# Designed miniproteins, single chains, continued (2): the designs that were tried, part 71

Each design is a single chain, and the fold is of that chain. pLDDT is the mean over its residues in the fold that is shown.

## One batch from the design tools (miniprotein)

Design m6461
Fold by ESMFold2-Fast:
Structure m6461 (fold): chain A 104 residues (1-104)
Amino acid sequence: SPVDEAATHLSRALDHLKRGIELAREAGASQEVIDKLEKAARYVSEALEALSAGDVEKAKEYAEKARRYALEGARLAEEEGVQEAARKAREAARYVDEAIRALE
């Protein structure tokens, strides 16, 4: 179903964000990078919970917020030279986009 497809994409996004946060911490990234990536992960988790509750519109709203924070975190990580964390955040944003697309 579109909901199952979206949930799969969001779960992959969450895995990439968790790895991105780990890589950012290992590289000594700023707390601002960590905060952006943690907000992205939180919103992905909230989108997954909304899907489980059958609230597709709320899931899309949380997914759009997750994408925004993931891209902000990626940009800041790139500026700080933390390229691996930035790559994981951009991969997460791509999976979030696929989830949003599946729900439309």
Scores: mean pLDDT 92

Design m6462
Fold by ESMFold2-Fast:
Structure m6462 (fold): chain A 89 residues (1-89)
Amino acid sequence: SRDQQQRIKLEIGRLQSETVELLEEAARENPELKELLDEAISALFASDYDKALELLREAREKARELGDEKTAAKLERAIELVKQIQQLR
């Protein structure tokens, strides 16, 4: 239905905004991750969710290598949000 499609569109927008906010915060807290996270944000806006997930997994592993478990946890949350967007599409 039209109402169902509108609700899905609003939910995707909400999840995407939450994901972008998490990635921008992670990039501010870890400048070493900025290039990967900026590329992941670009992939999200292009609806290239497979590329976004690849980049987020790389950033998560890099955060772990840097000993930043807080940023790694934020990136894991971002990965789960992107997976939710994929399930709605």
Scores: mean pLDDT 87

Design m6463
Fold by ESMFold2-Fast:
Structure m6463 (fold): chain A 96 residues (1-96)
Amino acid sequence: SEEEEKIEEQAMKNALELVEKLVNEDKEFFVKKYQELMKLDEEEAKKKAEEILKEFKELAKKNLEKIREEREKALKAGDEKSAEAIDRLIKLIEKM
């Protein structure tokens, strides 16, 4: 009971840290790209914005695939608690 609660808490913490790392890396990348857009003229900014949106969609897809791979690894290892924690975070990300 108490041991299971501690395992679930640790699994959720580990899953959250993984997702937070991937999301923060994407956020830092796109904040930097957005700052560069603000320095460009209107025509150049338009072209660059379309390019950045395409890159964002591809990165979001790749990161979601990586998180899904970590869930499958947990399932194959018999770590059901980690798999459940990762699945909950995947569902939260997909809802955003």
Scores: mean pLDDT 70

Design m6464
Fold by ESMFold2-Fast:
Structure m6464 (fold): chain A 87 residues (1-87)
Amino acid sequence: SMAEEREVEERLRELLRRQLEAQKNNEVDESVEEELEKLLAEHPEVVERFVKRAMEVGDKVAAELAKRPDMSPRERMELALEAAIEA
């Protein structure tokens, strides 16, 4: 159902936000990785559509940020990932 698809997408966003914050803090959240694997196994079509949309947005943002020599590669990646997650 569309409601179930929306719940899966929102759960994906929540988990990816947690993963990105953990990376920024130099921490590892192993529970996030396990939950992402379960969502992929149970809802592969929803995850695939989400990832495709996220990659398209992330690529566009990354291309724009590549013009910013004032930013580190890590900072550009983190900003592109944030934009991708919220797509």
Scores: mean pLDDT 82

Design m6465
Fold by ESMFold2-Fast:
Structure m6465 (fold): chain A 74 residues (1-74)
Amino acid sequence: MSAEEIKELLEKAVAVFLSGEEAEELARRLRELGIPAKADTSGPGLDAAFVLADGSVVPLRDVGEALREALEML
């Protein structure tokens, strides 16, 4: 998944659920940008689930680098 694809998901998302060691840091950054986000820090790596306005959920694994890059594009 590219940072550009994640940026499109962030623009369409009504909520983001993050799991992993860095999840709380990135969830705070998303909330500062006006995107509702929650974190679960009990898991390894960094995974994300994007909830879209139509009720669909897009789960992505190991997105830490691409998510950080996408946040710089917002």
Scores: mean pLDDT 81

Design m6466
Fold by ESMFold2-Fast:
Structure m6466 (fold): chain A 87 residues (1-87)
Amino acid sequence: SMVDELKERLEAEGRRIAEEHNLSDELEMALAYMIGTVVDLVRQGKSLEEVEKELERLLERLKEQFPEHAEVFDEFGRRVLEIVRET
């Protein structure tokens, strides 16, 4: 299904970013949680605007906890929204 394809693409992208930036297991798990949230919102039929708003809220919280990774989280957020738009 479209949602299954979205989940696979987002999980692959999260793993790529975690590997490229040598993220800790804790941070990789945080990215996986955000991916799960995005997939659930899309599955519920939420608009792209609603998905973007919730993702921005989660990313802002993560940046407050790990400000040294802010640019990585911004890259992740941009890539997630791009994949959601394409799928």
Scores: mean pLDDT 88

Design m6467
Fold by ESMFold2-Fast:
Structure m6467 (fold): chain A 73 residues (1-73)
Amino acid sequence: MEELERRIAEATGELGYELAVHYAKKGDFEKAERIIEGLEKQAEAMSPDGRRALREYAEKAREEVNKIKEEKL
């Protein structure tokens, strides 16, 4: 059970990261931020391993979105 939760967290985080970056590249920073917030909220409800995985992806997404913002300025 814990193994499946960790795998779901990893898949969710990876896809959420890709989706947030996709919207940021299109200039839709509001949608990108909502995706990141969604990952952070899901992390709060998960086991410690799943929480760490989702938080790491949310952090990576936030960093990449910020870099894209700076490139467009």
Scores: mean pLDDT 81

Design m6468
Fold by ESMFold2-Fast:
Structure m6468 (fold): chain A 81 residues (1-81)
Amino acid sequence: SPIEEALLLVEILLQESKTLSAEEVLESLRKLIDYLSTSDDPVFQETVKLLQEALEEIERDPSKAIEVLQKVVEKLRELKA
């Protein structure tokens, strides 16, 4: 399921963000956006929008990386319901 794949990938990034530097989190986030952007799946397109917003917010305040990624996970869980 596209929603389950998107959730898994974002949850992995969220867990990694606890041990990675801000620059490494941003790099991983950009790679995830690029990967999902290659698909024409509507769920991946919506996930890309959420991740692009997250990228902009984390670039402004890297200390919020975990909080911002948690909000993306919550929004994706709502889409799964």
Scores: mean pLDDT 86

Design m6469
Fold by ESMFold2-Fast:
Structure m6469 (fold): chain A 71 residues (1-71)
Amino acid sequence: MESHVELAEGIQEALKKARELPDGEEFYYKKTLDDGTSFELYRPKGKDRKVHLKVTLPGGNSFETETLLPE
């Protein structure tokens, strides 16, 4: 992800915000970057470390992945 520094930094900021919430709290974050890339980060209620990430690229193609919050 070094070639997409803005995306990586945005995701890290969203993950930090998610970690600042109490364990088990629902979290949703969406951001659009200057290059037209957008991302959504979602933590379901009752899941303290598991988050879903959706990235939409310029041009409308999107992909989703699952990641864990750092301890």
Scores: mean pLDDT 70

Design m6470
Fold by ESMFold2-Fast:
Structure m6470 (fold): chain A 100 residues (1-100)
Amino acid sequence: SVAARLAELAAEFEEYAPKLTKEQKEILEKAVKEQLPKAEELAAKLADASEEEKLKARAALLIEVLKIAKEEIKKLPESEEKKKLLEYLDRLIAIAEEVL
């Protein structure tokens, strides 16, 4: 179940990734980089954890990354691409929250 929801999230992102503008991609990459120290700390804490616990922890970090990206995307000028990306980010957050 947890693995299936994460696979769905990965598939949703792969479908949308080619539609990202350069500026949107840079915002997402920056959000990921800002969470790297938390990801490294979490990996160390969960070294002996179950796969389910590791997957849930990854989903929680992904939700934080997506929320940070969403707030940065909101600051961009209004456009059709901005509206679609915000809707897409909300969809990804909802899928990731189902994993928790």
Scores: mean pLDDT 75

Design m6471
Fold by ESMFold2-Fast:
Structure m6471 (fold): chain A 90 residues (1-90)
Amino acid sequence: SHMEYLEKFKKALELALESTRALIGEVLTEEEIEEIVRYLLEKNVPVEEIPLIVRYIAEQRGSKLVHLPQEVKDRIDEKYGELIDELLSK
């Protein structure tokens, strides 16, 4: 339902912003984070994974604030790489 989607979006956005607030103005805008969250939710990515994917995208854009372990980056690329590539190619 629309209400269930809004609650999931609100929760996902809150979790993403709490973990990525410092990235706003470095390599991501707040609007880009909202777009990423919306896209991943539409593709049924779990809410709990979204903050980690936002940090992965920030590191790919050259963030100096995010340094994910290689094993974490490999897992994200294997599971979500195609979704991220589609998002970033637009």
Scores: mean pLDDT 81

Design m6472
Fold by ESMFold2-Fast:
Structure m6472 (fold): chain A 64 residues (1-64)
Amino acid sequence: TLRLPSDEQVARQAKLVRATNEAARLLAEGKASEEQIKDYLITVHGLAPAVADAIVASAKDLVA
């Protein structure tokens, strides 16, 4: 039997998806560098540097 994701996991996943989409939008618009987006994710969203790196990498794949 497949276990449904917990409410915590669903909320965390939604937050990461929204952050990735926003990073992809900023990259596509050329309004911010990768470094600026990473700093924004760390400072404003409180994400760990490794998580911010992963989000920026995913966003780059989305805009390629």
Scores: mean pLDDT 76

Design m6473
Fold by ESMFold2-Fast:
Structure m6473 (fold): chain A 56 residues (1-56)
Amino acid sequence: SMEERAKIIAESLKPVLELLGLDFAIDMVDRMVKRGYLSEEEAEITKKLLKEIDKE
């Protein structure tokens, strides 16, 4: 599902989030959309998950 795929991508970006911060991780997601690796819908879910991880 899109939700499962978004969750895997968000978890894969957790080290990026920890080292470089939320804005950098979000930029990477937006670049994945531009490169055709993610749909805009998957990217929206992924960014939401990254923001929730960052709040911890």
Scores: mean pLDDT 84

Design m6474
Fold by ESMFold2-Fast:
Structure m6474 (fold): chain A 85 residues (1-85)
Amino acid sequence: MYRVTVTTEDGREGVLEGERFSKEQLREALKALGVEVSDEKLEEVLKKYDTNGDGELSGPEAGSALRELLEEAGVKVKIVSVEEI
């Protein structure tokens, strides 16, 4: 089980917890950070990090995907932390 924590340069934080992370869970985390991304951009970035092709991401993959989605949206990411719980 993973905890993925994303902190932005302006002090916003988003947290995801789970074994695997879906597209909808990443969308919810982005919304919690005040960021909306298009479904097209979300799908593009998820496919880039979905090495297994199962439509879900591991904790490390989800952290990388969130960083890229936030930076593409013009938000500077300060820290992405991925912990096994």
Scores: mean pLDDT 79

Design m6475
Fold by ESMFold2-Fast:
Structure m6475 (fold): chain A 110 residues (1-110)
Amino acid sequence: SADYEKGLEYLARGDEEKAIEYYRKATENGDTLAAFQLGRYYEDLGQDFLARGDNESAARYYNLAGEFYFKAKRYEKAIEMYEKALELADPESELAKKAKENIEKAKEKL
């Protein structure tokens, strides 16, 4: 899509914030390549927060990565991200509940 191409242009210029903005627009229009790029971006953020011992932020970013991998139709990768989020999240949290629901939805696609 044109928005995906714009995202790549901004990333090549080193403008990560605008690249993410255009990848989000492309994903909203059904671009699975843009969704996959966002999945990887948020997975990397999740890993960075986990390395710093911030399990709560890591869980949020892994769940977000899973949502974008789901939109990218990478259902096994989405499940992997949701499972990581669930392991790190407070079991009583809304995030844990959403991760469980999202795992079941992704499994239905396999």
Scores: mean pLDDT 90

Design m6476
Fold by ESMFold2-Fast:
Structure m6476 (fold): chain A 120 residues (1-120)
Amino acid sequence: SLEELEKLISELTEVIKEAIRYVKEGDYEKAKEKLLKAIEILREIVSLILSEIEDPEEKKKLVEEFYEKLNEIEDYIENKDFIGAIRTLMDFVEWLSKKYAPELVPLVEKHRKEIEEEIK
């Protein structure tokens, strides 16, 4: 549901903010733990969107795009580029909202601005 997506996006944003705080503190182990939690929330977001898609080809394309972005995010994490991981994850959430949940675009854009301010 839209309400469930809104809740998950807000939870994702808070976990990402925690990850940024740990990066700034030099606690890279805790930053990684928070980013892995962010990935699990992203899996739930993608799962909810997939449940609403009727077209099998559209489902397949979303699954393929998700695993491509997941691999990119995980590569950033392994290279300790946590800010690269965060930005890639946020770009993907923004893309998902624009394509599948346009009512949530203002919320996602607000959260993206908050996260970019935390990164500075």
Scores: mean pLDDT 90

Design m6477
Fold by ESMFold2-Fast:
Structure m6477 (fold): chain A 81 residues (1-81)
Amino acid sequence: SLSEEEFDLEVRVALALIGAAIAKNTLKHRKLSPEAVEEAKKFIEYANKAVEALERGDLPEARRYADEAFEEMKKFNEIEK
């Protein structure tokens, strides 16, 4: 069984991936500003890095990348209201 810390981190990473999937879909179907495209790409990149870190068991790095993904997500949402 996963520890509570690992489970909580897996949920955070899963939420970042859901957000990244929404951003990817938005990029496919909408013409976005260059700034919004840049932030969306960073968000997607950090979400993917969080997954990679989690898969190798690097919990501190997975947490850092998940946090970075959410910060870029906030910026993306602020631009593309």
Scores: mean pLDDT 83

Design m6478
Fold by ESMFold2-Fast:
Structure m6478 (fold): chain A 84 residues (1-84)
Amino acid sequence: GEERARLGGEAGKASLLADPRVESVEVEVEGNTATITITLKGASEEEARAFGRELEERLSANPLVESVKVEVRGNEITLTVTYK
């Protein structure tokens, strides 16, 4: 539920900030949904789309995740992760 979204969002933020391609990460949690906004260092939209696809595949493999939505605008990726 909501606790999984909070814990998943915080763990995701810490992991993403450790990636040298990542400039910043913001996480918002509402109910069982975590919205993760990632800004990449100087990346093109195509590079951001590729990064977003990698994250979507990893998150979709997590049995606690119900759904993942990915939106890309320039060097910014927004992940909307809904937990079971």
Scores: mean pLDDT 82

Design m6479
Fold by ESMFold2-Fast:
Order: C-alpha cells, then structure tokens, then sequence
Structure m6479 (fold): chain A 82 residues (1-82)
C-alpha cells in the first residue's frame, strides 16, 4: 500500500472518530495522515489531501476548544490549497 493510500485510510478513520465525538482519536489519525503526506516536492494530489486533513484537524481542535491551534491548521490548509 502506498503512503498516499495509507494516509487516505488514516484520514477516513479520523473522520469516523470525529463523527463518533472522539476528537482526540480523530486528531491522532489526522496527525498520522499528515506525517505520511510530509514529503519533499509534494504532488498536487498530495497537497490537496493534506489541505483536507488540515481542515478536519482544525475542526477537531475547535470541538475541543483549542481555537488557536484550529486557526493555525486552517491557515496551513489555505496555503496548501493555493
């Protein structure tokens, strides 16, 4: 399985945890996905997925009341989507 495929699987598990209200587990899966997507010279596909993961990471931090970390995640997502 490629790093991209593993990142997509972790992102899906993170979204399932978020839907269940387990925001801490969602954050761990999202962070795991971002580690796999952290490559030199990322493709447009890799950047697009990383931006999606960062947006959902921001939502999870907002749900936990960490608004500063959420804002940073959203800002990073916007930079990757540009």
Amino acid sequence: MSALERAEALFARGREAFAAGDYETAIRHYEGALVLLSVPEPSAETRALAAEVLRELGRAYEALGDHETARRAFARADELAA
Scores: mean pLDDT 87

Design m6480
Fold by ESMFold2-Fast:
Structure m6480 (fold): chain A 54 residues (1-54)
Amino acid sequence: MEIKEGDKVYRVRVKGAYLGEGERFAPSKEEAEQLAERIKTITGRDVEIEEVTV
């Protein structure tokens, strides 16, 4: 199912990110947590997950 305006998604962002480091979105909290763990492993930095309405 495509993400539509008004849908809730989860924003995953590295704390202290530079202009070249983008934020990522996941359609579910579980997927956002998995993505955050992957980013933590790659970057070694803390990651923030936030619920966002599209």
Scores: mean pLDDT 70

Design m6481
Fold by ESMFold2-Fast:
Structure m6481 (fold): chain A 71 residues (1-71)
Amino acid sequence: SPYPEPIRRALERGMSYEDILARHLRALREAGLDPGPFVRELEREWVRHGAPKEVVDKLKQVEEAAKLAQS
C-alpha cells in the first residue's frame, strides 16, 4: 500500500479520520507529490474500508481546493 498506515489499524490505535487525512496530506507534500491523483486513490481506499460519507465529502473538498490552486 502507498499509504503510511492502513485505515483499520489507525482507527484501532485511536486515530480519527481527520488525523489520518492530515497525515497523508503531509506525507504527500513532503514527498513533493501532487495531492490530486493521490486524493482520488485515498477516497477509493477509504470507501473500501467503510469511511463515513461526511469524511469522504471532506476529502472531496480538499481535492477541489487542490485543483483550484493548480489553475
Scores: mean pLDDT 66

Design m6482
Fold by ESMFold2-Fast:
Structure m6482 (fold): chain A 80 residues (1-80)
Amino acid sequence: AEILSLEMKDDAVILTVKTKSGRIATYKITLENDSSVKVIDLDSGEEYTASSANEAAKKTGLDPSVIELAKKLIEFHKNI
């Protein structure tokens, strides 16, 4: 997947990607209190919760490294 934009908003990461099928998709990634990852497809409203970046990647088709980057950005933003 090609990352088109990545932005922080209200302790969430808004990620826009071009999928392998050529579809443009926008996701909201948040970190839950138990350190699980919540990914919301902003086009469908579908929500995915996973205990790891690899699990979230399986549910969404996103790259695990992109989800790990989003987690690190959220954690960094919370501590400023």
Scores: mean pLDDT 77

Design m6483
Fold by ESMFold2-Fast:
Structure m6483 (fold): chain A 84 residues (1-84)
Amino acid sequence: STDQVVDTMRQMVDTSRPYFSRDQYRDFRRMIDRMRTSSPGQQMMIVTQMGMRMIDRLQQQGRDTSPVQQIYQQAMSIATQMMS
């Protein structure tokens, strides 16, 4: 459901929070809030774009990406089920 993907994306943002500025964190939260009014296809695009950006930031800072990748996989699974 949309609520499940939104909650999963919030978990992903919170996990990566220390690696982003407060303003960037607020922008991510706004994107997640917009998912509630988005189509399933748009939700999948948001999940993909945010996940890729967060993984890239962690890699740039030499951090373990595994926690974010696991949450990203969960979000993609939920979004895919919503399109079926």
Scores: mean pLDDT 81

Design m6484
Fold by ESMFold2-Fast:
Structure m6484 (fold): chain A 87 residues (1-87)
Amino acid sequence: SELEKYVEEARKKIEEVREKDGNEVLVEALEAELKLRLGEISLEEAREKAVEALRYIGETVLHWSEEEREEALRELEATFAAAEAKL
């Protein structure tokens, strides 16, 4: 039930990003997050896709400052480190 809700909400967010931004890198990162949650890919594979998406968002979509990009990357890396520690 909870997993089914999570999958539905994740798919809706992936579709929203595709419709709004139309960018394959962002879509691939969201798909990788969903696959990681379903146990279909490794944490490292999901991390690689997430880092690429974050770089794209910061540089190409939102034009974040260098400091904003570094902070976002630190937060992303901390999230993956916390997930790895639970394994």
Scores: mean pLDDT 71

Design m6485
Fold by ESMFold2-Fast:
Structure m6485 (fold): chain A 57 residues (1-57)
Amino acid sequence: SLSDCIKKAYALFKKYYPNSNLTEEEFTKIITESYLGAFCTNDEGYKVIMLGMVARG
């Protein structure tokens, strides 16, 4: 599901940015507002979302 994909993306984000104060709720809001959720079409989509979040700054 989209929710599961976003949870996986957030876990990967926190692995690379463990000192980030970004909450899962804030992360989810950014993804839904930026249309990055469209990448949740397969089991690898969470990696694309994480990279999109990094590129966004």
Scores: mean pLDDT 75

Design m6486
Fold by ESMFold2-Fast:
Structure m6486 (fold): chain A 88 residues (1-88)
Amino acid sequence: MIDKDLKEVREALPSSLSDAEKDSLVSLARNILTLTEKFPKYRKAMLSRIIEALKQEPRVMASTLTGVAIRAIGDVIDGKPDPTAKPV
């Protein structure tokens, strides 16, 4: 279930962010994970990329997550859900 993954995402967010900012980022992560839910290996890779973005790049995490979302959308539309696919 994505709920556990979203809890992990929210817990990875820095305490310096407002609740509104945290809710926005969790919503974006939910959309990415929901898009990939039919592809378990790809979904797991996407979750890993989201968590890494939040931990390593907190100042740019929204733009990094947007890049992950664009890649996930493209791969799913093209029928190419590959866990090794590079984010754009």
Scores: mean pLDDT 65

Design m6487
Fold by ESMFold2-Fast:
Structure m6487 (fold): chain A 71 residues (1-71)
Amino acid sequence: EELEKFLEESKKRIDALRKEIDDLQWKYYNAYTFGSKEEADKYFKKLVEAQLELDRLISETERKIKEWLEK
């Protein structure tokens, strides 16, 4: 069913972004602890951007699900 396929694809994309965020958090931690301020700031910006993209994707997914589900 179309809804089921949409949910599967959305979950894959969300899971991929979550893994990216986890990787960026680790890179930020390493840069903050052992690297330079410039490196830490770089990864922090990427982390914020990825987090905003995840929030956007989740919001879009929830909105489409609600639109698909009739009350």
Scores: mean pLDDT 80

Design m6488
Fold by ESMFold2-Fast:
Structure m6488 (fold): chain A 75 residues (1-75)
Amino acid sequence: LEELKKKIEEEYKELAKKYNLEIDPSASAIEKINEIFKLKAKELEETLTDEEELREKKRELTDEAFKLAEEIMKA
């Protein structure tokens, strides 16, 4: 659990630096997960030209985000 929260925090900071975003210190773990996966989905849209592959990868991202959110909420 602590390892999972650390991974989310590191990923959020990494993406915030990459996109020059201000880090909201009051953001919950769930809000950070949502921002991470929103940015990853945007990167996918810019990187992938195949609509079917894009749809599949977006589905995978949504599933990952949901699993992560559930894990945080259950703890």
Scores: mean pLDDT 73

Design m6489
Fold by ESMFold2-Fast:
Structure m6489 (fold): chain A 70 residues (1-70)
Amino acid sequence: SLSPEQLEELKRAIERTIETMVREGYSIEEIEKAVRLILRHLRDERGVDESDLEEIEKYAKELIKRVKEK
Protein backbone atom coordinates (compact mmCIF):
# COMPACT_ATOMS: atom_id res chain seq x y z
CA SER A 1 0.00 0.00 0.00
CA LEU A 2 1.05 3.59 -0.62
CA SER A 3 1.66 5.91 2.31
CA PRO A 4 -0.74 8.92 2.50
CA GLU A 5 2.18 11.13 1.35
CA GLN A 6 2.96 8.88 -1.66
CA LEU A 7 -0.74 8.78 -2.64
CA GLU A 8 -0.96 12.61 -2.47
CA GLU A 9 2.28 12.93 -4.50
CA LEU A 10 0.86 10.63 -7.23
CA LYS A 11 -2.43 12.60 -7.29
CA ARG A 12 -0.45 15.84 -7.76
CA ALA A 13 1.66 14.25 -10.51
CA ILE A 14 -1.52 13.13 -12.35
CA GLU A 15 -3.04 16.62 -11.90
CA ARG A 16 0.10 18.27 -13.37
CA THR A 17 0.04 15.83 -16.32
CA ILE A 18 -3.63 16.64 -17.04
CA GLU A 19 -3.02 20.42 -16.68
CA THR A 20 0.02 20.26 -19.01
CA MET A 21 -1.86 18.24 -21.65
CA VAL A 22 -4.79 20.72 -21.53
CA ARG A 23 -2.38 23.67 -21.97
CA GLU A 24 -0.67 21.87 -24.90
CA GLY A 25 -4.03 21.37 -26.66
CA TYR A 26 -4.48 17.60 -26.28
CA SER A 27 -8.04 16.27 -26.70
CA ILE A 28 -10.06 14.83 -23.80
CA GLU A 29 -9.70 11.38 -25.44
CA GLU A 30 -5.88 11.72 -25.50
CA ILE A 31 -5.84 12.84 -21.84
CA GLU A 32 -8.06 9.88 -20.82
CA LYS A 33 -5.71 7.52 -22.73
CA ALA A 34 -2.65 8.98 -20.95
CA VAL A 35 -4.33 8.51 -17.53
CA ARG A 36 -5.20 4.87 -18.40
CA LEU A 37 -1.56 4.22 -19.39
CA ILE A 38 -0.28 5.77 -16.13
CA LEU A 39 -2.71 3.67 -14.02
CA ARG A 40 -1.73 0.49 -15.94
CA HIS A 41 1.97 1.24 -15.30
CA LEU A 42 1.32 1.84 -11.57
CA ARG A 43 -0.57 -1.48 -11.30
CA ASP A 44 1.71 -3.67 -13.46
CA GLU A 45 5.20 -2.21 -12.85
CA ARG A 46 4.89 -0.52 -9.42
CA GLY A 47 2.51 -2.99 -7.69
CA VAL A 48 0.16 -0.27 -6.45
CA ASP A 49 -2.88 -1.90 -4.80
CA GLU A 50 -6.38 -1.68 -6.30
CA SER A 51 -7.79 0.60 -3.54
CA ASP A 52 -5.06 3.22 -4.13
CA LEU A 53 -5.46 2.89 -7.93
CA GLU A 54 -9.24 3.43 -7.58
CA GLU A 55 -8.63 6.59 -5.51
CA ILE A 56 -6.14 7.96 -8.09
CA GLU A 57 -8.52 7.08 -10.97
CA LYS A 58 -11.45 8.80 -9.21
CA TYR A 59 -9.33 11.93 -8.68
CA ALA A 60 -8.23 11.96 -12.34
CA LYS A 61 -11.85 11.50 -13.55
CA GLU A 62 -12.99 14.44 -11.40
CA LEU A 63 -10.22 16.62 -12.90
CA ILE A 64 -11.10 15.57 -16.49
CA LYS A 65 -14.81 16.23 -15.77
CA ARG A 66 -13.96 19.81 -14.71
CA VAL A 67 -11.99 20.34 -17.96
CA LYS A 68 -14.88 18.86 -20.03
CA GLU A 69 -17.50 21.12 -18.32
CA LYS A 70 -15.63 24.34 -19.23
Scores: mean pLDDT 84

Design m6490
Fold by ESMFold2-Fast:
Structure m6490 (fold): chain A 65 residues (1-65)
Amino acid sequence: SVDDVMRMIDQGDRYFRQGDYDTSRQHYQQALDMTMSNPDSFPSSSTFTGMVLRSIGNLLDVELS
């Protein structure tokens, strides 16, 4: 559900802020997997898309730094 994805993103953000990048990456990846497996179940709003893209950006910053 959208609530589950938002929870995973929130947990990823929390671990990212704590410097636990491995755990943060796992939560962001889980959220991304959930959105990709059932795309029709999630709103195609700019707000939701923006949150997903922000999470991907944080994930890439960790991997490329």
Scores: mean pLDDT 70

Design m6491
Fold by ESMFold2-Fast:
Order: structure tokens, then C-alpha cells, then sequence
Structure m6491 (fold): chain A 85 residues (1-85)
């Protein structure tokens, strides 16, 4: 699951020309790496990531991002929400 999430974040970075969004994605990569290293509770990790993707979604909508990029964020959020169910 977490590896698939990293792959989707990498896909977003390749398709996002916006440097502010790229910076947020880089911070998220660092957060995932830290959570992996400290063996944090997976639910706490997923809740934190969900909040970060909510912020990214707002930035994408404000910047008029492509429907494909918006759909990718929605898919990622759905994956995280399923892990919290």
C-alpha cells in the first residue's frame, strides 16, 4: 500500500509543472520516509497523509489543474480512506 502511494506521488510530480505543488509533494515523500523509519502507527500515518492530500487538492483546484491530476488525488485519497475504515 505505502509503496503504491509513493508511486502515485512520483506520478504527480512528473505531471505537475507547479513548483509549489512539487515542494508539497517533496515534503510528503520526507514524511513517508520518516514514518517508515520510526514504525509509526499506520492509521496515524494515513490520517496525516489524508490531511496533506486535502491541502494539495485545494491547491490544484485553485490553480485550475487538469482533470487527470485531480482524479489522481481523488484515487489516492480513496486508497487512504479505505485503509482507515
Amino acid sequence: MLDQLIDKINQMEKNTPDKDIQMQLSVMHLQIAVYRTVNADPRDTYRALLRQFDRIMQMLLEKGASPELIQLVQDIKAMIQQQLA
Scores: mean pLDDT 74

Design m6492
Fold by ESMFold2-Fast:
Structure m6492 (fold): chain A 113 residues (1-113)
Amino acid sequence: MEGRKGAEYARKGGEAALKGDVKKAAEYARKAAEYGMKAGEKGGDGIGSTAAAIGGAGAEAAAMLGLGGRDAASGVAAAGGGVASASRGAGDEEGAREAEEAARYAAEAARAL
């Protein structure tokens, strides 16, 4: 459940980054990181939780520093990857796959920008 919510926010973050809305992308990356941390608590997976938190912080830093959508999308992709790892550790295979798809979308967005 948490993995699917994290994936949803990571996907929205990637879409916001593609539209040039760096602040919204950072907000969604932070929400994805929050769900990644919740998934990690259930699975005991500190690595996935930490990766999601780092990705969210990276997107936020991009917004604060006035960096472009490419940097925000990279942060979203990292947050989504962390959600996927945490979800997998918790046994949430569906959430992990959706988060991997969202992370790939954000990574492709970063390449296109």
Scores: mean pLDDT 79

Design m6493
Fold by ESMFold2-Fast:
Order: structure tokens, then C-alpha cells, then sequence
Structure m6493 (fold): chain A 71 residues (1-71)
């Protein structure tokens, strides 16, 4: 259902952010830096959108905040 799909999107976005942060640390060119930052920003946007869907589905603000935590 919507809740399970939104949670899966958040977990995928977290993985994308972690991978993009690793790429950013290894980036040697402006193009590589720009691509890595773009991936991070897109993943954050996807994560926020999924969090909003969870709130609409009745999941608590506190639980959503925990799910959206970036390490």
C-alpha cells in the first residue's frame, strides 16, 4: 500500500544520498561535483515527498521525522 511504498522510497533515497556523498568525496572535476550534488538534492526531494505521503496516510510527525533522518 501507499505507506509501504513511501517507506521503501525513503530507504532508497537514503541509499542514493549515501552513494552520492561517497562520489562527492571522490569527485575530481566540476562536472563530477555537480552531478553528485544534483543526485543528493533529487534524493532529498524524493524523501520529503514520500514523508508527506506518510503524513497524509496518518503516520505520526515523530515517526516521519525519524524516517527522514539523514546520517
Amino acid sequence: GVVAEARARIEEARREIAEARERLRKAKTVEEITEAIGRILRAIGDMIDAGLELLKAGVSQEEVDELLRVE
Scores: mean pLDDT 82

Design m6494
Fold by ESMFold2-Fast:
Structure m6494 (fold): chain A 72 residues (1-72)
Amino acid sequence: MIKPLDPSLPYPPAQPSPNTDEAQRNLAYAIVVAVIGTLIDDKEANKEFIERTAKLLGLPEEVVEALLKHIE
């Protein structure tokens, strides 16, 4: 018999409590993942893209530095 999925798997919680910090963190994380997923094999273009996105979205300096370090 096929066993049901393990409830210990890292799925999102079934009951999301309204939490502004959690919502903002999830949004920031989604933005970071989207930016990284858009990066190409061109360091100059990636740097300009990160700097432009940071100005438009008001990203924290720590996030900008982490993204720039990712492209080296």
Scores: mean pLDDT 62

Design m6495
Fold by ESMFold2-Fast:
Structure m6495 (fold): chain A 66 residues (1-66)
Amino acid sequence: SDLDYEVELALLEMNAAIAKRSGDFEKAAEYYEQAAKLARERGDVETSQRFEELAQKYKELAEKSK
């Protein structure tokens, strides 16, 4: 259902926020990638693009932290 989809996205965003707060940018990027995939599978193009951009941002931050 749409509610199940929205709840799953909210949980992924919450997990990404927790990872960001701990400085784990690699883990934050993984959660955003999962959210982008879920949105893409649902056909939610705008949400998928937003999460793909966030995933890329946090991947780049993780790489710079090495």
Scores: mean pLDDT 87

